# Designed miniproteins, single chains: the designs that were tried, part 76

Each design is a single chain, and the fold is of that chain. pLDDT is the mean over its residues in the fold that is shown.

## One batch from the design tools (miniprotein)

Design m2803
Fold by ESMFold2-Fast:
Structure m2803 (fold): chain A 82 residues (1-82)
Amino acid sequence: DPLLAETARLLERAAEEAKKGNYDVAVLIGSVALTVARTAGAPEEDVRFLDEALKTAVDYIEKGDYEKAAEAFQRAAERLRA
């Protein structure tokens, strides 16, 4: 699925940006990835997982745990590639 692969790539980019300290950019890319997945008609389970991963990443960013925020984005990308 080309759109699912693109969504995974966006989440990998979000993880990279989070690790660089570009938190606002990471959250923006993660939000775009969720929108792309929904628009592409991704399975409800995958959309739900992405939504929870984005919420988890935002919570970690707000707590200053940027490494765990990046891990949340990476886990979401890995799920979409499975």
Scores: mean pLDDT 83

Design m2804
Fold by ESMFold2-Fast:
Structure m2804 (fold): chain A 52 residues (1-52)
Amino acid sequence: IKDLAEKLSKPVTKDSSGVNIYSVFRGGDYNELKKLAKEAGTTVKEVFEKLA
């Protein structure tokens, strides 16, 4: 999960815009996030809380 959180934070966060993991969830990339969370043995909610 920590590797997952690190990977998701990097590509989806923007320094000035304040965009982060929430934009992935809202933008429709939820399926990819869910898949990665499952592979890491966790849930989307846990990943969200770790990144937020």
Scores: mean pLDDT 55

Design m2805
Fold by ESMFold2-Fast:
Structure m2805 (fold): chain A 100 residues (1-100)
Amino acid sequence: EKEELEKKYKELERKAASLYSAKSINDAGADFSEELAKKLEEKAEEAKKKDEEEGKKLEEKAEEARKGLELNRKAREENEKLYEKAKEEAERLRKEIEEL
């Protein structure tokens, strides 16, 4: 039925739009986290010159920040794949509707 296909198409379009909007927010968050990790790395190097133990603690914090960035990057890659799939499925439904 044409109306049901049109409804599914609009739902997929909204899903794709939502995923696209989320990308902008996630990219900004990644930039912020990258700068934070970089500052922690700089502090760790300076601290090592005065106190090796304090420097190691800051290194651990920098490593945790870098690990967080890696997890965020993987999440963004998965969201991009979901966006691509939603766009492909929407295009398929659009063609089906046009053939009705």
Scores: mean pLDDT 79

Design m2806
Fold by ESMFold2-Fast:
Structure m2806 (fold): chain A 57 residues (1-57)
Amino acid sequence: SEVRELILEGASYTVLAIGSIVKALTDKETREESLKKADEYLKKSQELDKKAQELLK
């Protein structure tokens, strides 16, 4: 199922974003870069979620 694949990939990016946020909280030297990476992963997750929602309509 294409929808299942999109959901799984989106979930993967969300997990990566959480990992980047945790790194930002624990590593002050790389905080800005980690937050930027978290934002990029969340945007990718959001785009995949949007595609999945369009396929469910």
Scores: mean pLDDT 84

Design m2807
Fold by ESMFold2-Fast:
Structure m2807 (fold): chain A 85 residues (1-85)
Amino acid sequence: MEEEAKAAVEKYAPGDKAVEYLAEGEVALQQGDYEAAIEYYKKAIEADPNYAVAWGALAQLYKEQGKYKEAEEYLKKGEEARKKR
């Protein structure tokens, strides 16, 4: 049944995958690979759009790249995600 299949999928995704992608992004950032870090943070958001930490991490990274407009947009989405939790 659809409910049973959904429960099985939730065992491996989306929350756990969001945390994994965030961790992978942090490792990439530590290595100075900003492009990979952005990709992983975006994957974390795709896995769990309500994971405010991933939105905040992406916003901070864009701010460090001098992209303040994008950073503000992602920060706002992160605050909204935090409220939905």
Scores: mean pLDDT 73

Design m2808
Fold by ESMFold2-Fast:
Structure m2808 (fold): chain A 100 residues (1-100)
Amino acid sequence: EKKLEAEIELGVLQIQLAVLITVERDHYGREDLAELFRKLLDAVEKRVNELIEKGEYDKAIEFARWAIEKVREISRLVDQGKFDEAKKKAEEMIKEVEKA
């Protein structure tokens, strides 16, 4: 039950970041942001999978939901053309994930 919920939340997060990577690469020509969002995807996938492997499903769900909301903030900044702010939020998020 909880494991499936964690996997579903991870799936949502993966789709959100894949969309951001594609938009930055193909529509804005921002290869630097596309690479940064790919690093963010790798970091959050690693963290969620680590928690799932440890059987810490509630923590995996909580982390994935936090990450989804942060990625939504980044997506809003991208939609507004605030690329420097989006970059800063993504870099901060990667640091928070790597410290855990």
Scores: mean pLDDT 87

Design m2809
Fold by ESMFold2-Fast:
Structure m2809 (fold): chain A 60 residues (1-60)
Amino acid sequence: WLEEQIESAKEVFEELAKEDKEKALERIKFLIEHALSLGTELSKKIAEELEKYLEKLKKE
């Protein structure tokens, strides 16, 4: 379930990045910061996946 939700979120962010890359990057950064603030192993894993995606989007 969580893995499916993460993949779905990535798809949404990819579509958003096609329309407004800066907005997509800022939204992802916000979610990473929020996930890290939760301080759980699960939230850290989510933040790591989002960080990897953020770097990929930055590179085009």
Scores: mean pLDDT 74

Design m2810
Fold by ESMFold2-Fast:
Structure m2810 (fold): chain A 106 residues (1-106)
Amino acid sequence: GALSRLSLVALRAAAVGLETLAELLPTESLDAAVARAEEAALREVERRGRELGLSEEEIRAAKEGVRTALAEWKAVLATLSREEAQATAAASARTLRGTVEAARAA
């Protein structure tokens, strides 16, 4: 159903965002890494949401969820050292990617 498709789009976008954070954190500031992670995640919402026929309202809701999630992640990562932040983002990205793959298989 539409709710299931929306949830899959949101989870996939979150995985893209965290993967981008993990990739950029070794060389970028937290602010720059989060900004680029948001751009990547929002592009995934737009691309996949339209492929799956989500409404404009559903796409906006998914984008808002992504922005909120990344703002919360930024707050947590800001309390950590660069090395700890990168390790945390990488571990979370792997876990969420596994969840996305499992959800698609179900």
Scores: mean pLDDT 82

Design m2811
Fold by ESMFold2-Fast:
Structure m2811 (fold): chain A 61 residues (1-61)
Amino acid sequence: GLERAREALERAREAAERGDAEAATKYGSQAVNLAQDAGLSEEELAEVVAEATEASRRGAE
């Protein structure tokens, strides 16, 4: 559910903070998939996608 999507997003953010772009992207994609499965609204899903994209981008820096 939603909690699993949030956990995956947290993992993506932690990976990004470590500079692990590959892990950040992987966990970010997992968060988006979990959010879709949880039936989030279009707005909520867009927010998760934005955060996942930002984590992946930060990990690459």
Scores: mean pLDDT 78

Design m2812
Fold by ESMFold2-Fast:
Structure m2812 (fold): chain A 62 residues (1-62)
Amino acid sequence: MVEKFALLPAEQQALVLGTDVPDEELSKMFGIPVESIRKARAAAGVSEEPLISREEALALLE
C-alpha cells in the first residue's frame, strides 16, 4: 500500500504530527490507512513521546 500521508497538504501533515489524537481517529478524519499515520508519526518521533515529562522523570530519580 502506498503511503497516503505524503499526499496530504503540508498543513494537514503538520496537524497529524503535532496532535496527540489516536492513530485510528486520525485515519478516520483524513481517510488514510492507520499504518500510514503510524509510520509518519514514528518518523517524526511522535510515537516515542515519553509517558511523563523530562522534568517529572528527573524528579522520580531524585
Scores: mean pLDDT 64

Design m2813
Fold by ESMFold2-Fast:
Structure m2813 (fold): chain A 60 residues (1-60)
Amino acid sequence: SEALRKEVQAILDELSSLDDSFERSMLIIRAAVLLSLPAEKITQEDVEKLRKLKEKILEE
């Protein structure tokens, strides 16, 4: 859905504000790949996976 696309974009924007790391770069690539898909192909599971991986970077 368009709402899920907006959530992916928000996560990408948040990642861009963090210190540079390999893990950050990999998540940026994953988010960009999702944003290349039609909005109807983006699932809630894709968004939740990105959120969990971003949270791990913030804990380290």
Scores: mean pLDDT 78

Design m2814
Fold by ESMFold2-Fast:
Structure m2814 (fold): chain A 90 residues (1-90)
Amino acid sequence: MEPLSEAEERLYKLAYEYIKARLEGDFETAQKYGDELLELSKEVPDLNRARRLIFEAADEVAKEFGKEQEAVNIAIGLTLRIAAERSGIE
């Protein structure tokens, strides 16, 4: 396993907090973490790596709340949003 960069560690933490806030219904906090994560995703150019970290965060949140499918659905939405933001970037 390759050690995470500072940007990758921060991306994982923001994804965890975002998914947790969404599951708790705290949409204001979720929006804040989501916006920070979208900006930080520009520092993690490998979308497959970013996706992997987001799904690992979803797995940890799901273990805490027991809402695996809902956490996975939030992670899918987040990865699609990152991909859309990158569609204008080479």
Scores: mean pLDDT 79

Design m2815
Fold by ESMFold2-Fast:
Structure m2815 (fold): chain A 55 residues (1-55)
Amino acid sequence: MESMENNILASEVGKKAAQEALEQGRKQGLPEEEQRKLMKEAGIKASNKKIEELE
């Protein structure tokens, strides 16, 4: 679901987590494909954690 990915990455918390994951991946010299995977995973994880904290 493309719209779900966009919503997660666009969220303030998800965007920050994705940016940090990208920075870490770049620092480690990971390939762009792996960096993208980390960004997506970090964004989803941060979004879920935020939802859990609000419960």
Scores: mean pLDDT 70

Design m2816
Fold by ESMFold2-Fast:
Structure m2816 (fold): chain A 86 residues (1-86)
Amino acid sequence: RGAVSDLELDFEVMLVGLASTRAAARSAGDEEAAEIADRALDAALKLAEAGRIEEAIRFAREVLKALNAGDLEKARELVKEAEALA
């Protein structure tokens, strides 16, 4: 695969991860985690649309890691930083 195609695939994998985390949080009644995941999806898409796809992938990966660890404070900080850049 070409480098651009691999980067786009990595981005899609991160988006699926965030969407799955959002769905799981909603199913569990965790409105806070669901809101963070939703905001993270929007921020990642805006970063990618701005041509910052590598930053979008890194951001999405870190936010996924924080959400999966239950670190909502860290996830919120990451989302706030990405929203300021988007």
Scores: mean pLDDT 83

Design m2817
Fold by ESMFold2-Fast:
Structure m2817 (fold): chain A 58 residues (1-58)
Amino acid sequence: SMEAIEELERIATRLYLLTGDAELARAVFEEGLRMLEEGRPGEEAIRAAQDRLREATA
């Protein structure tokens, strides 16, 4: 959904701002988009991206 894509973009942006790693942020965003394309729920894609953000910033 568009809302899930917008949230993935927000998470990827936060990840970039906190880590300075544009490649990591892009990879997390693209992984979320891939999950959506595979038919996974938006909430699952968002949770995966949030888990990556938490892991990278802990």
Scores: mean pLDDT 87

Design m2818
Fold by ESMFold2-Fast:
Structure m2818 (fold): chain A 66 residues (1-66)
Amino acid sequence: GPLVERIMVHELVTDYGLSREQAEEVLRLVREGRLEEAVRILVDKAGLSREQAERLVRNMAAALAK
């Protein structure tokens, strides 16, 4: 729901150093099931390893499931 999405955007900005626009794009891609594109943004913009980005995206997808 909107509260979980707001918390995720905040954590991506504060803990991973993404801009709000980048964090919102990652959230949108995860919601759309475009998980590989979300991983690429996290690797490129947050400096995460591919393994870390894949784990984060998997956890986000699970939390966004109804």
Scores: mean pLDDT 87

Design m2819
Fold by ESMFold2-Fast:
Structure m2819 (fold): chain A 89 residues (1-89)
Amino acid sequence: NLAAGNAAFAQQKYDEAIAAFQKAIALNPNDAAAYLNLGNALLKLQKYAQAIAAYQKAAAAYAALGNAAAASVAANNIAIAKKKLANAN
């Protein structure tokens, strides 16, 4: 349920957003946008390692779709999350 996850994310209800994006992924395991948005919600909750994993899934899914621009966005978000993880205790 990508739309419900996006609505929860916009309301800063990141735990609800994560649950909705996980449901979207369960219904469509190749949903690149759901993985990207899951990574964004995890990043907001400072769950950097989990955000990296979600972004890696998004990058792979977008690459499989031939969407190099969206795959590059996911790769840039991986780099951001890795920097934040390196600076976390």
Scores: mean pLDDT 87

Design m2820
Fold by ESMFold2-Fast:
Structure m2820 (fold): chain A 75 residues (1-75)
Amino acid sequence: SARERAAAQLARLEAAMGAGESATSEPVSLSALAEAMGISPATASRGLRRLEELGLIEVERVGRRIRLTAAPRPA
């Protein structure tokens, strides 16, 4: 399902960030991403904007989907 794909992409990005590695997600819908996180799409949108402002992720629009790139700063 779209939710399962979004959850898998989140887990992959989280693992990469924890390891200090960069990773790019497959395109996912914002609603599927919010469902995978157990939050509203509005909360997900605000959270992604905040993480992008902090330089922890990049958000790219791919049609009606988004692609997330995680590039955590080196320790």
Scores: mean pLDDT 77

Design m2821
Fold by ESMFold2-Fast:
Structure m2821 (fold): chain A 84 residues (1-84)
Amino acid sequence: NAAFDEAEILDTFAEIYLAMAKLDYERGNKEAAKQSLEKAIELARKVRELGDTESADRILQAVADLAEKMGFTELAERAREELA
C-alpha cells in the first residue's frame, strides 16, 4: 500500500526532525530546534491524513514534550491541540 509506505517514510523524517531539534537545542541553536519541531508537527498531520493515527499521535506527543521542556509553550500547546 503506497499510502502506508509514504506514512512510514514521513514518520521516519519526523523522528529525524525530533532528534535534530533536541541536538540543536542542547547546542544553543534554539531557533533551529523550534523550526525542526514545527516540521515534525507538519509531518504528523500528513501521517494522520495517510491513515496512521497512532504514529501521528506518537510524533505529536514527542513534539509537545520536547517543546514544553525547551520553553516553547505555544508550540507545545499547538501539538497537544492536534492530539484532540
Scores: mean pLDDT 87

Design m2822
Fold by ESMFold2-Fast:
Structure m2822 (fold): chain A 78 residues (1-78)
Amino acid sequence: EKEKLEKEIKELEEKLAKNPEDAEAWRKLGQAYSKLGKTEEAIEYYEKAAEILEKDDSFESQVELALVYMNIAINKSA
């Protein structure tokens, strides 16, 4: 639903204004923009998530980073 995505985007933007190092929030924002067909914005937000995740050597961050890279590749090919 467009209205649900717009609400989620607003909540994520507010969350990121308070904590810009929240990689999960950046990834979710990228996914929401991708679902709205806003490919360029989606890529920018995924790249923000990747930048943060690259600073963390945990296995969980590496798995999420791989997912983010895949979504960047998908959006760039669109």
Scores: mean pLDDT 81

Design m2823
Fold by ESMFold2-Fast:
Structure m2823 (fold): chain A 84 residues (1-84)
Amino acid sequence: SEADRLGAEVLELWRELAEKSKKYLEAEGKEYATPGQIEQTARQKFPELYAELLAKLREYRALATPEQRRALDHELIDITIKIG
């Protein structure tokens, strides 16, 4: 479905952003990154990609069921934890 396609795109965009943010923090000498630090770095250092993520997430949420939205939110959190 279109929701499934958008959900996959959101997960891929967040994985890329989280990985870029983690690498940025490591380059700055920060060995340990909290989920909040990863999110803040994504917003501040990769604003165009972050804006693309938010736009896709809004499209997804408009089409997705409440169950699909909860599943995506859980996967986004899991990605952040695994990368941090």
Scores: mean pLDDT 87

Design m2824
Fold by ESMFold2-Fast:
Structure m2824 (fold): chain A 70 residues (1-70)
Amino acid sequence: MAEAQRHLALAQQHIAEAKASVEKGDVETARQHLKQAVDHLHAARRAGAPQSEVDALWQQIQEVAAAIEK
């Protein structure tokens, strides 16, 4: 699962960066980080990441996206 673990870690990092960008009002940077997080989460899922971990990160992505869209 090295490939899946790598993509989960990258998705988590981009989610954290997106949250920080939202806090600063930098919506464009937040959207860029969310796109990277989504791309890595899809790659993790394809590589066999546990569904529970994918679901948890996907929920965080949706929460950040909702904060951006107002």
Scores: mean pLDDT 84

Design m2825
Fold by ESMFold2-Fast:
Structure m2825 (fold): chain A 90 residues (1-90)
Amino acid sequence: MDEEMVERAVEEVRRAMAEDGPILMVFIIAGAKVPESVLEAIRRRLVEELGIPAERIAVLTSPIDEPSVEVFVLTEERHKRLLEEAKKRR
């Protein structure tokens, strides 16, 4: 259901904000069969309800034929951990 996908994506971002603090970027990863209207609804709710600037929201389309939306949230804390992990690999 379109509304269910929108609600799940918004709730995932809300949860990440509560757990890890300020959002740096949100990546919406959509399967090839997800309607554009669902993606637009998610973007609008993130901007209007959660106050995330539109420039911090990126939509990526997966070549996989799945009617699913996954959200990857980059917070300041997660960004710091990624930088620390990158140092360990060098």
Scores: mean pLDDT 76

Design m2826
Fold by ESMFold2-Fast:
Structure m2826 (fold): chain A 58 residues (1-58)
Amino acid sequence: SLEEAADAVIRNLEAAKKISPGAYRRALETARAFADGLEKMGHKELAERVREAIEKIE
């Protein structure tokens, strides 16, 4: 599901932050692109959840 995909993206971002700054930057770009895609598909609440997670992790 899209919810499971969002949870996976957030978990990947959390894990990447612990690995290296480079891994974190790549994961962050993926998370932002995913949130943008969700918003374009009309899943605004899920997109906001991903963006909120990005802010809290950073």
Scores: mean pLDDT 84

Design m2827
Fold by ESMFold2-Fast:
Structure m2827 (fold): chain A 91 residues (1-91)
Amino acid sequence: LPEILPNEVGRAVLDAALAAGQSVAKAVGVTLAVIGYALEAYLAGLKGDKAEAEAAARRAYEVARAAGVPEEVAQAARDAALAAYEAGLAG
């Protein structure tokens, strides 16, 4: 898993969810879900399963948006999952 990219995006999602008025517990839950989808995309990359990685990236975006995270940050969460997939493909 690309350590820096998920950590940076996870922090941005957490901050954005808190700014959107989510409770600390819900904001943490959304952040962990986004990180989990990046891990799911990485594991899909290890298997060469692009469709599974794209589904994980879409879910990361949807979960962030549902929590009130702005479009730019939600797109960054999706892009982080796709980057995790590429890292998985590289081995």
Scores: mean pLDDT 82

Design m2828
Fold by ESMFold2-Fast:
Structure m2828 (fold): chain A 75 residues (1-75)
Amino acid sequence: AAAAQARADALSARYVPVVKATKEIIDGLTELKKAGKSEEEINAFVEEQKARLTAEFGPAVADAVVQAATDMVNL
């Protein structure tokens, strides 16, 4: 009966770092754009964050986080 709740709690603990990472990338991209950084510098930041997230969460999660953050900043 409690197994579904325990699983949800474990997933929440795992997803909190992913949500935080997404926000950090959005904030970082926003600051770079606000500072007038070049497309090359912005792309370098994105690639660095993607590499970090791939090492921490794996490539599928890294791709999803970077895509979501980039889409939100470009809206």
Scores: mean pLDDT 75

Design m2829
Fold by ESMFold2-Fast:
Structure m2829 (fold): chain A 55 residues (1-55)
Amino acid sequence: SAVDMIVKEGRLSREQAEEVERMVREGASPAEIARRLGISVSKASGLIRAYRAMQ
């Protein structure tokens, strides 16, 4: 699943990966996701692209 990919590629917990999925669906920006998870904006952008590619 997209969540499992985000866990593996993002080195995030399953809970954090599910949060990313929810935020992407709600139209959150990379900056908002980065702030929420304590990661870089660049990494947040990468995770959003990876999630969209899995759909």
Scores: mean pLDDT 75

Design m2830
Fold by ESMFold2-Fast:
Structure m2830 (fold): chain A 73 residues (1-73)
Amino acid sequence: MKPRIVTPVEAAMALRDGYRLLDTREVESEEEAQKAIEEFAARGADLVSIYKEGDKYVIEAYRRDPAAAPRPL
């Protein structure tokens, strides 16, 4: 499944709504950022946040945490 690209603010909101940080990566080029997004997608990321900090791209991947429901059978 293709992860949804979100803003850092949307990612922070997703953490409150049951998403969990899967991984984070800092890269120096847009091409490396794209590769990181593809690697996170392969690992099952549902959301990816990308932003530029100075000369670096920061990529944060999030996976949906199953709702904290009672454990049925």
Scores: mean pLDDT 74

Design m2831
Fold by ESMFold2-Fast:
Structure m2831 (fold): chain A 68 residues (1-68)
Amino acid sequence: MPPTPEQLELEIEVALALMQLSLDPENREVLERGIRLAEELARLARELGDEQLAADAERIVEELRKRL
């Protein structure tokens, strides 16, 4: 199944947010943005039937929420 442009954009944005957090783990603005992007990615992945991507995105949401 080819990824949609929206899926690719969200995957890239989540990866960039995680990279920014690796440089500044306490950056709440990036943390909150990362949570929102990962939640949108999980929702889109479920709509597309990508259970693995949905699970990975939800795991990211939970990990980031623990840091708020």
Scores: mean pLDDT 81

Design m2832
Fold by ESMFold2-Fast:
Structure m2832 (fold): chain A 81 residues (1-81)
Amino acid sequence: AREAAELALEAGKRAMKTSKNPTLATAGALGAIGALFDSEQGRDGSVSALGGALSAKEAARDGGDEEGLRLAEEGERLARE
């Protein structure tokens, strides 16, 4: 969960720089922050990490950021484990 959240946050930050849809990029970053907070509190942050990764993935597609897309896909994969 924490590792998935960290990857989703990194992807969200990249998407905020490259995306033509800043709302979706911001949603990705916020979802990842929520997942990190849940993980710190001992809660299951996987759902928040997944949501963050999916939002960042969509924003990366809009911005044409292939590396951001890969980070978001890896975050999604880890969140689904």
Scores: mean pLDDT 70

Design m2833
Fold by ESMFold2-Fast:
Structure m2833 (fold): chain A 62 residues (1-62)
Amino acid sequence: SEEEIRKEYLEEAEKVKEEAEKKLEEAIKKGASPEELQKIAEEFKEKLNELTDKYEEKLKKV
């Protein structure tokens, strides 16, 4: 159902967010530059966009 697909998306998006926060915190602790932190942020933005695209395609099939 559409509701199940949406719930699955929200759960996966939360996991991506937690992974991003952890990776950013580790990078900050290691003294990463602003450019390195921006690169990490861009990587997770791309992951979220891919996840969104995946679930948009699933929603079109219901």
Scores: mean pLDDT 82

Design m2834
Fold by ESMFold2-Fast:
Structure m2834 (fold): chain A 75 residues (1-75)
Amino acid sequence: SAETSIAQGERFRAEGRYAFAAYAFEEAAKVYESQGDLEKAKEAYRKAGLEYLRMGNEEKAKEYFEKAGIKEVPK
């Protein structure tokens, strides 16, 4: 489920496994989109973008923040 993917992503983030965390949040976002839950999809994309920032991948972070409807990168 999307909720399971969010929980796994948060666990990977806590373990410093940012690439796995980003992937888990991306999968959750896709599931929420398929269910029509655009608000939860945007939140999951925002979480994925933050993980890409932690990895130093600013280009991927921008892509996922755009999917989340965020105009500026969070501080």
Scores: mean pLDDT 83

Design m2835
Fold by ESMFold2-Fast:
Structure m2835 (fold): chain A 82 residues (1-82)
Amino acid sequence: SLLEEIRKELEEAIEKFADNPEVVEQLRKALELLESDPVAAEEAIEKAIEAAKAAGDEEAVKVLLEIETSMGVLQLERAVLG
């Protein structure tokens, strides 16, 4: 499922960007909120993107923007299906 794919991508991003504590903190928050509050999870991902930009980590920005896109699709599917 898309939710499982996003969960896996968040877990992989936490491992890959473990050297950036701000990114890791926001991604862990997103992972916790993913099922219960997807809007707050998306906000946490946006904060992780800003932390990655501040660090000059272009690869992290790219990966996190891809996850944000998947979150947008998940929210749209939930809005259409009720």
Scores: mean pLDDT 83

Design m2836
Fold by ESMFold2-Fast:
Structure m2836 (fold): chain A 73 residues (1-73)
Amino acid sequence: MEELAERVVEAARRVAELLRQLGKEDAAEQTLKDAEELRRLAEEGKVSEEELEQALRLAEGLAAKLEAELAAK
């Protein structure tokens, strides 16, 4: 559980870095806050592993999309 939550935070940090490169600082900050909230909820037992796996997949998908946007510049 905690290891999976940490992976979600790591993926969110990657997304935030890409958002900053696109000049979207507010979105980057919000992404990090959302990931930290998910980690906190996981520590409290309020989210499932399935929910964390879904969050990880969404973050990885968003990172790929943002990487494509940067490559198009």
Scores: mean pLDDT 81

Design m2837
Fold by ESMFold2-Fast:
Structure m2837 (fold): chain A 81 residues (1-81)
Amino acid sequence: MSKIAAKLAAAGLHIVAAELPVSTPEERRQALRAAVELALEVARNGSEEAKREALRLLERVAELADPELAEEARRALEEAR
């Protein structure tokens, strides 16, 4: 697995973890923040296909996150375009 594929998979897994019913609000926030960081790295260094997937993950974080982190995800999405 390439470093880009591993980071993309990790970002997706963090979003899944954030959506688990047993996750606390703090655990959810930490997982979504990690997903933003990993998705941004993929968007900066990945292929066009990897960038498209990273953008979808950033959009998902913006939907799930608190307003502060949602703004961070939207800025990341705009930067990655």
Scores: mean pLDDT 81

Design m2838
Fold by ESMFold2-Fast:
Structure m2838 (fold): chain A 65 residues (1-65)
Amino acid sequence: FDPEEVKEFIKELEERIEEIEEEIEELEEELEKNPDDKELKLELQLLEGMRALLEGVIAWLKSKL
């Protein structure tokens, strides 16, 4: 288990979380315009779930460093 590879992987996951947070922000703006849009609500919930999973993986990886 290479600590440098783990650190690089953590950086990649953190970058993906930043991208997901940007998408969440865009979807939240769309939901303010279309509050009854069920598809947007489902997409937002999916992205929030993905962010939570990635945060969990990062926490686990950091615990191994």
Scores: mean pLDDT 84

Design m2839
Fold by ESMFold2-Fast:
Structure m2839 (fold): chain A 88 residues (1-88)
Amino acid sequence: NGDYEKLIEENEKKLKEALEKGDYLAAGDEAYKIGEAYKKLGEKEKAIEYYRKAAELYEKSGKDPKKALEADIEAGILELEMAVEKVF
């Protein structure tokens, strides 16, 4: 899906720019969007990585604890789905 691939590319660039500025809230938002895009593509492992990265960045920002929790919940759901798919 070209739309999600372009979105990932653009958001990875924005993530790097936000990290260079020390803007952890903006960096978390970009990581979360990348996680959502990978989830839509069915790339669950990469989606989990970016949701966990978003949670860590939101925690570092200290500005929105709810966003950090939401990112961890999204990663946890995907991890459970992958664990169930591997066993059953």
Scores: mean pLDDT 86

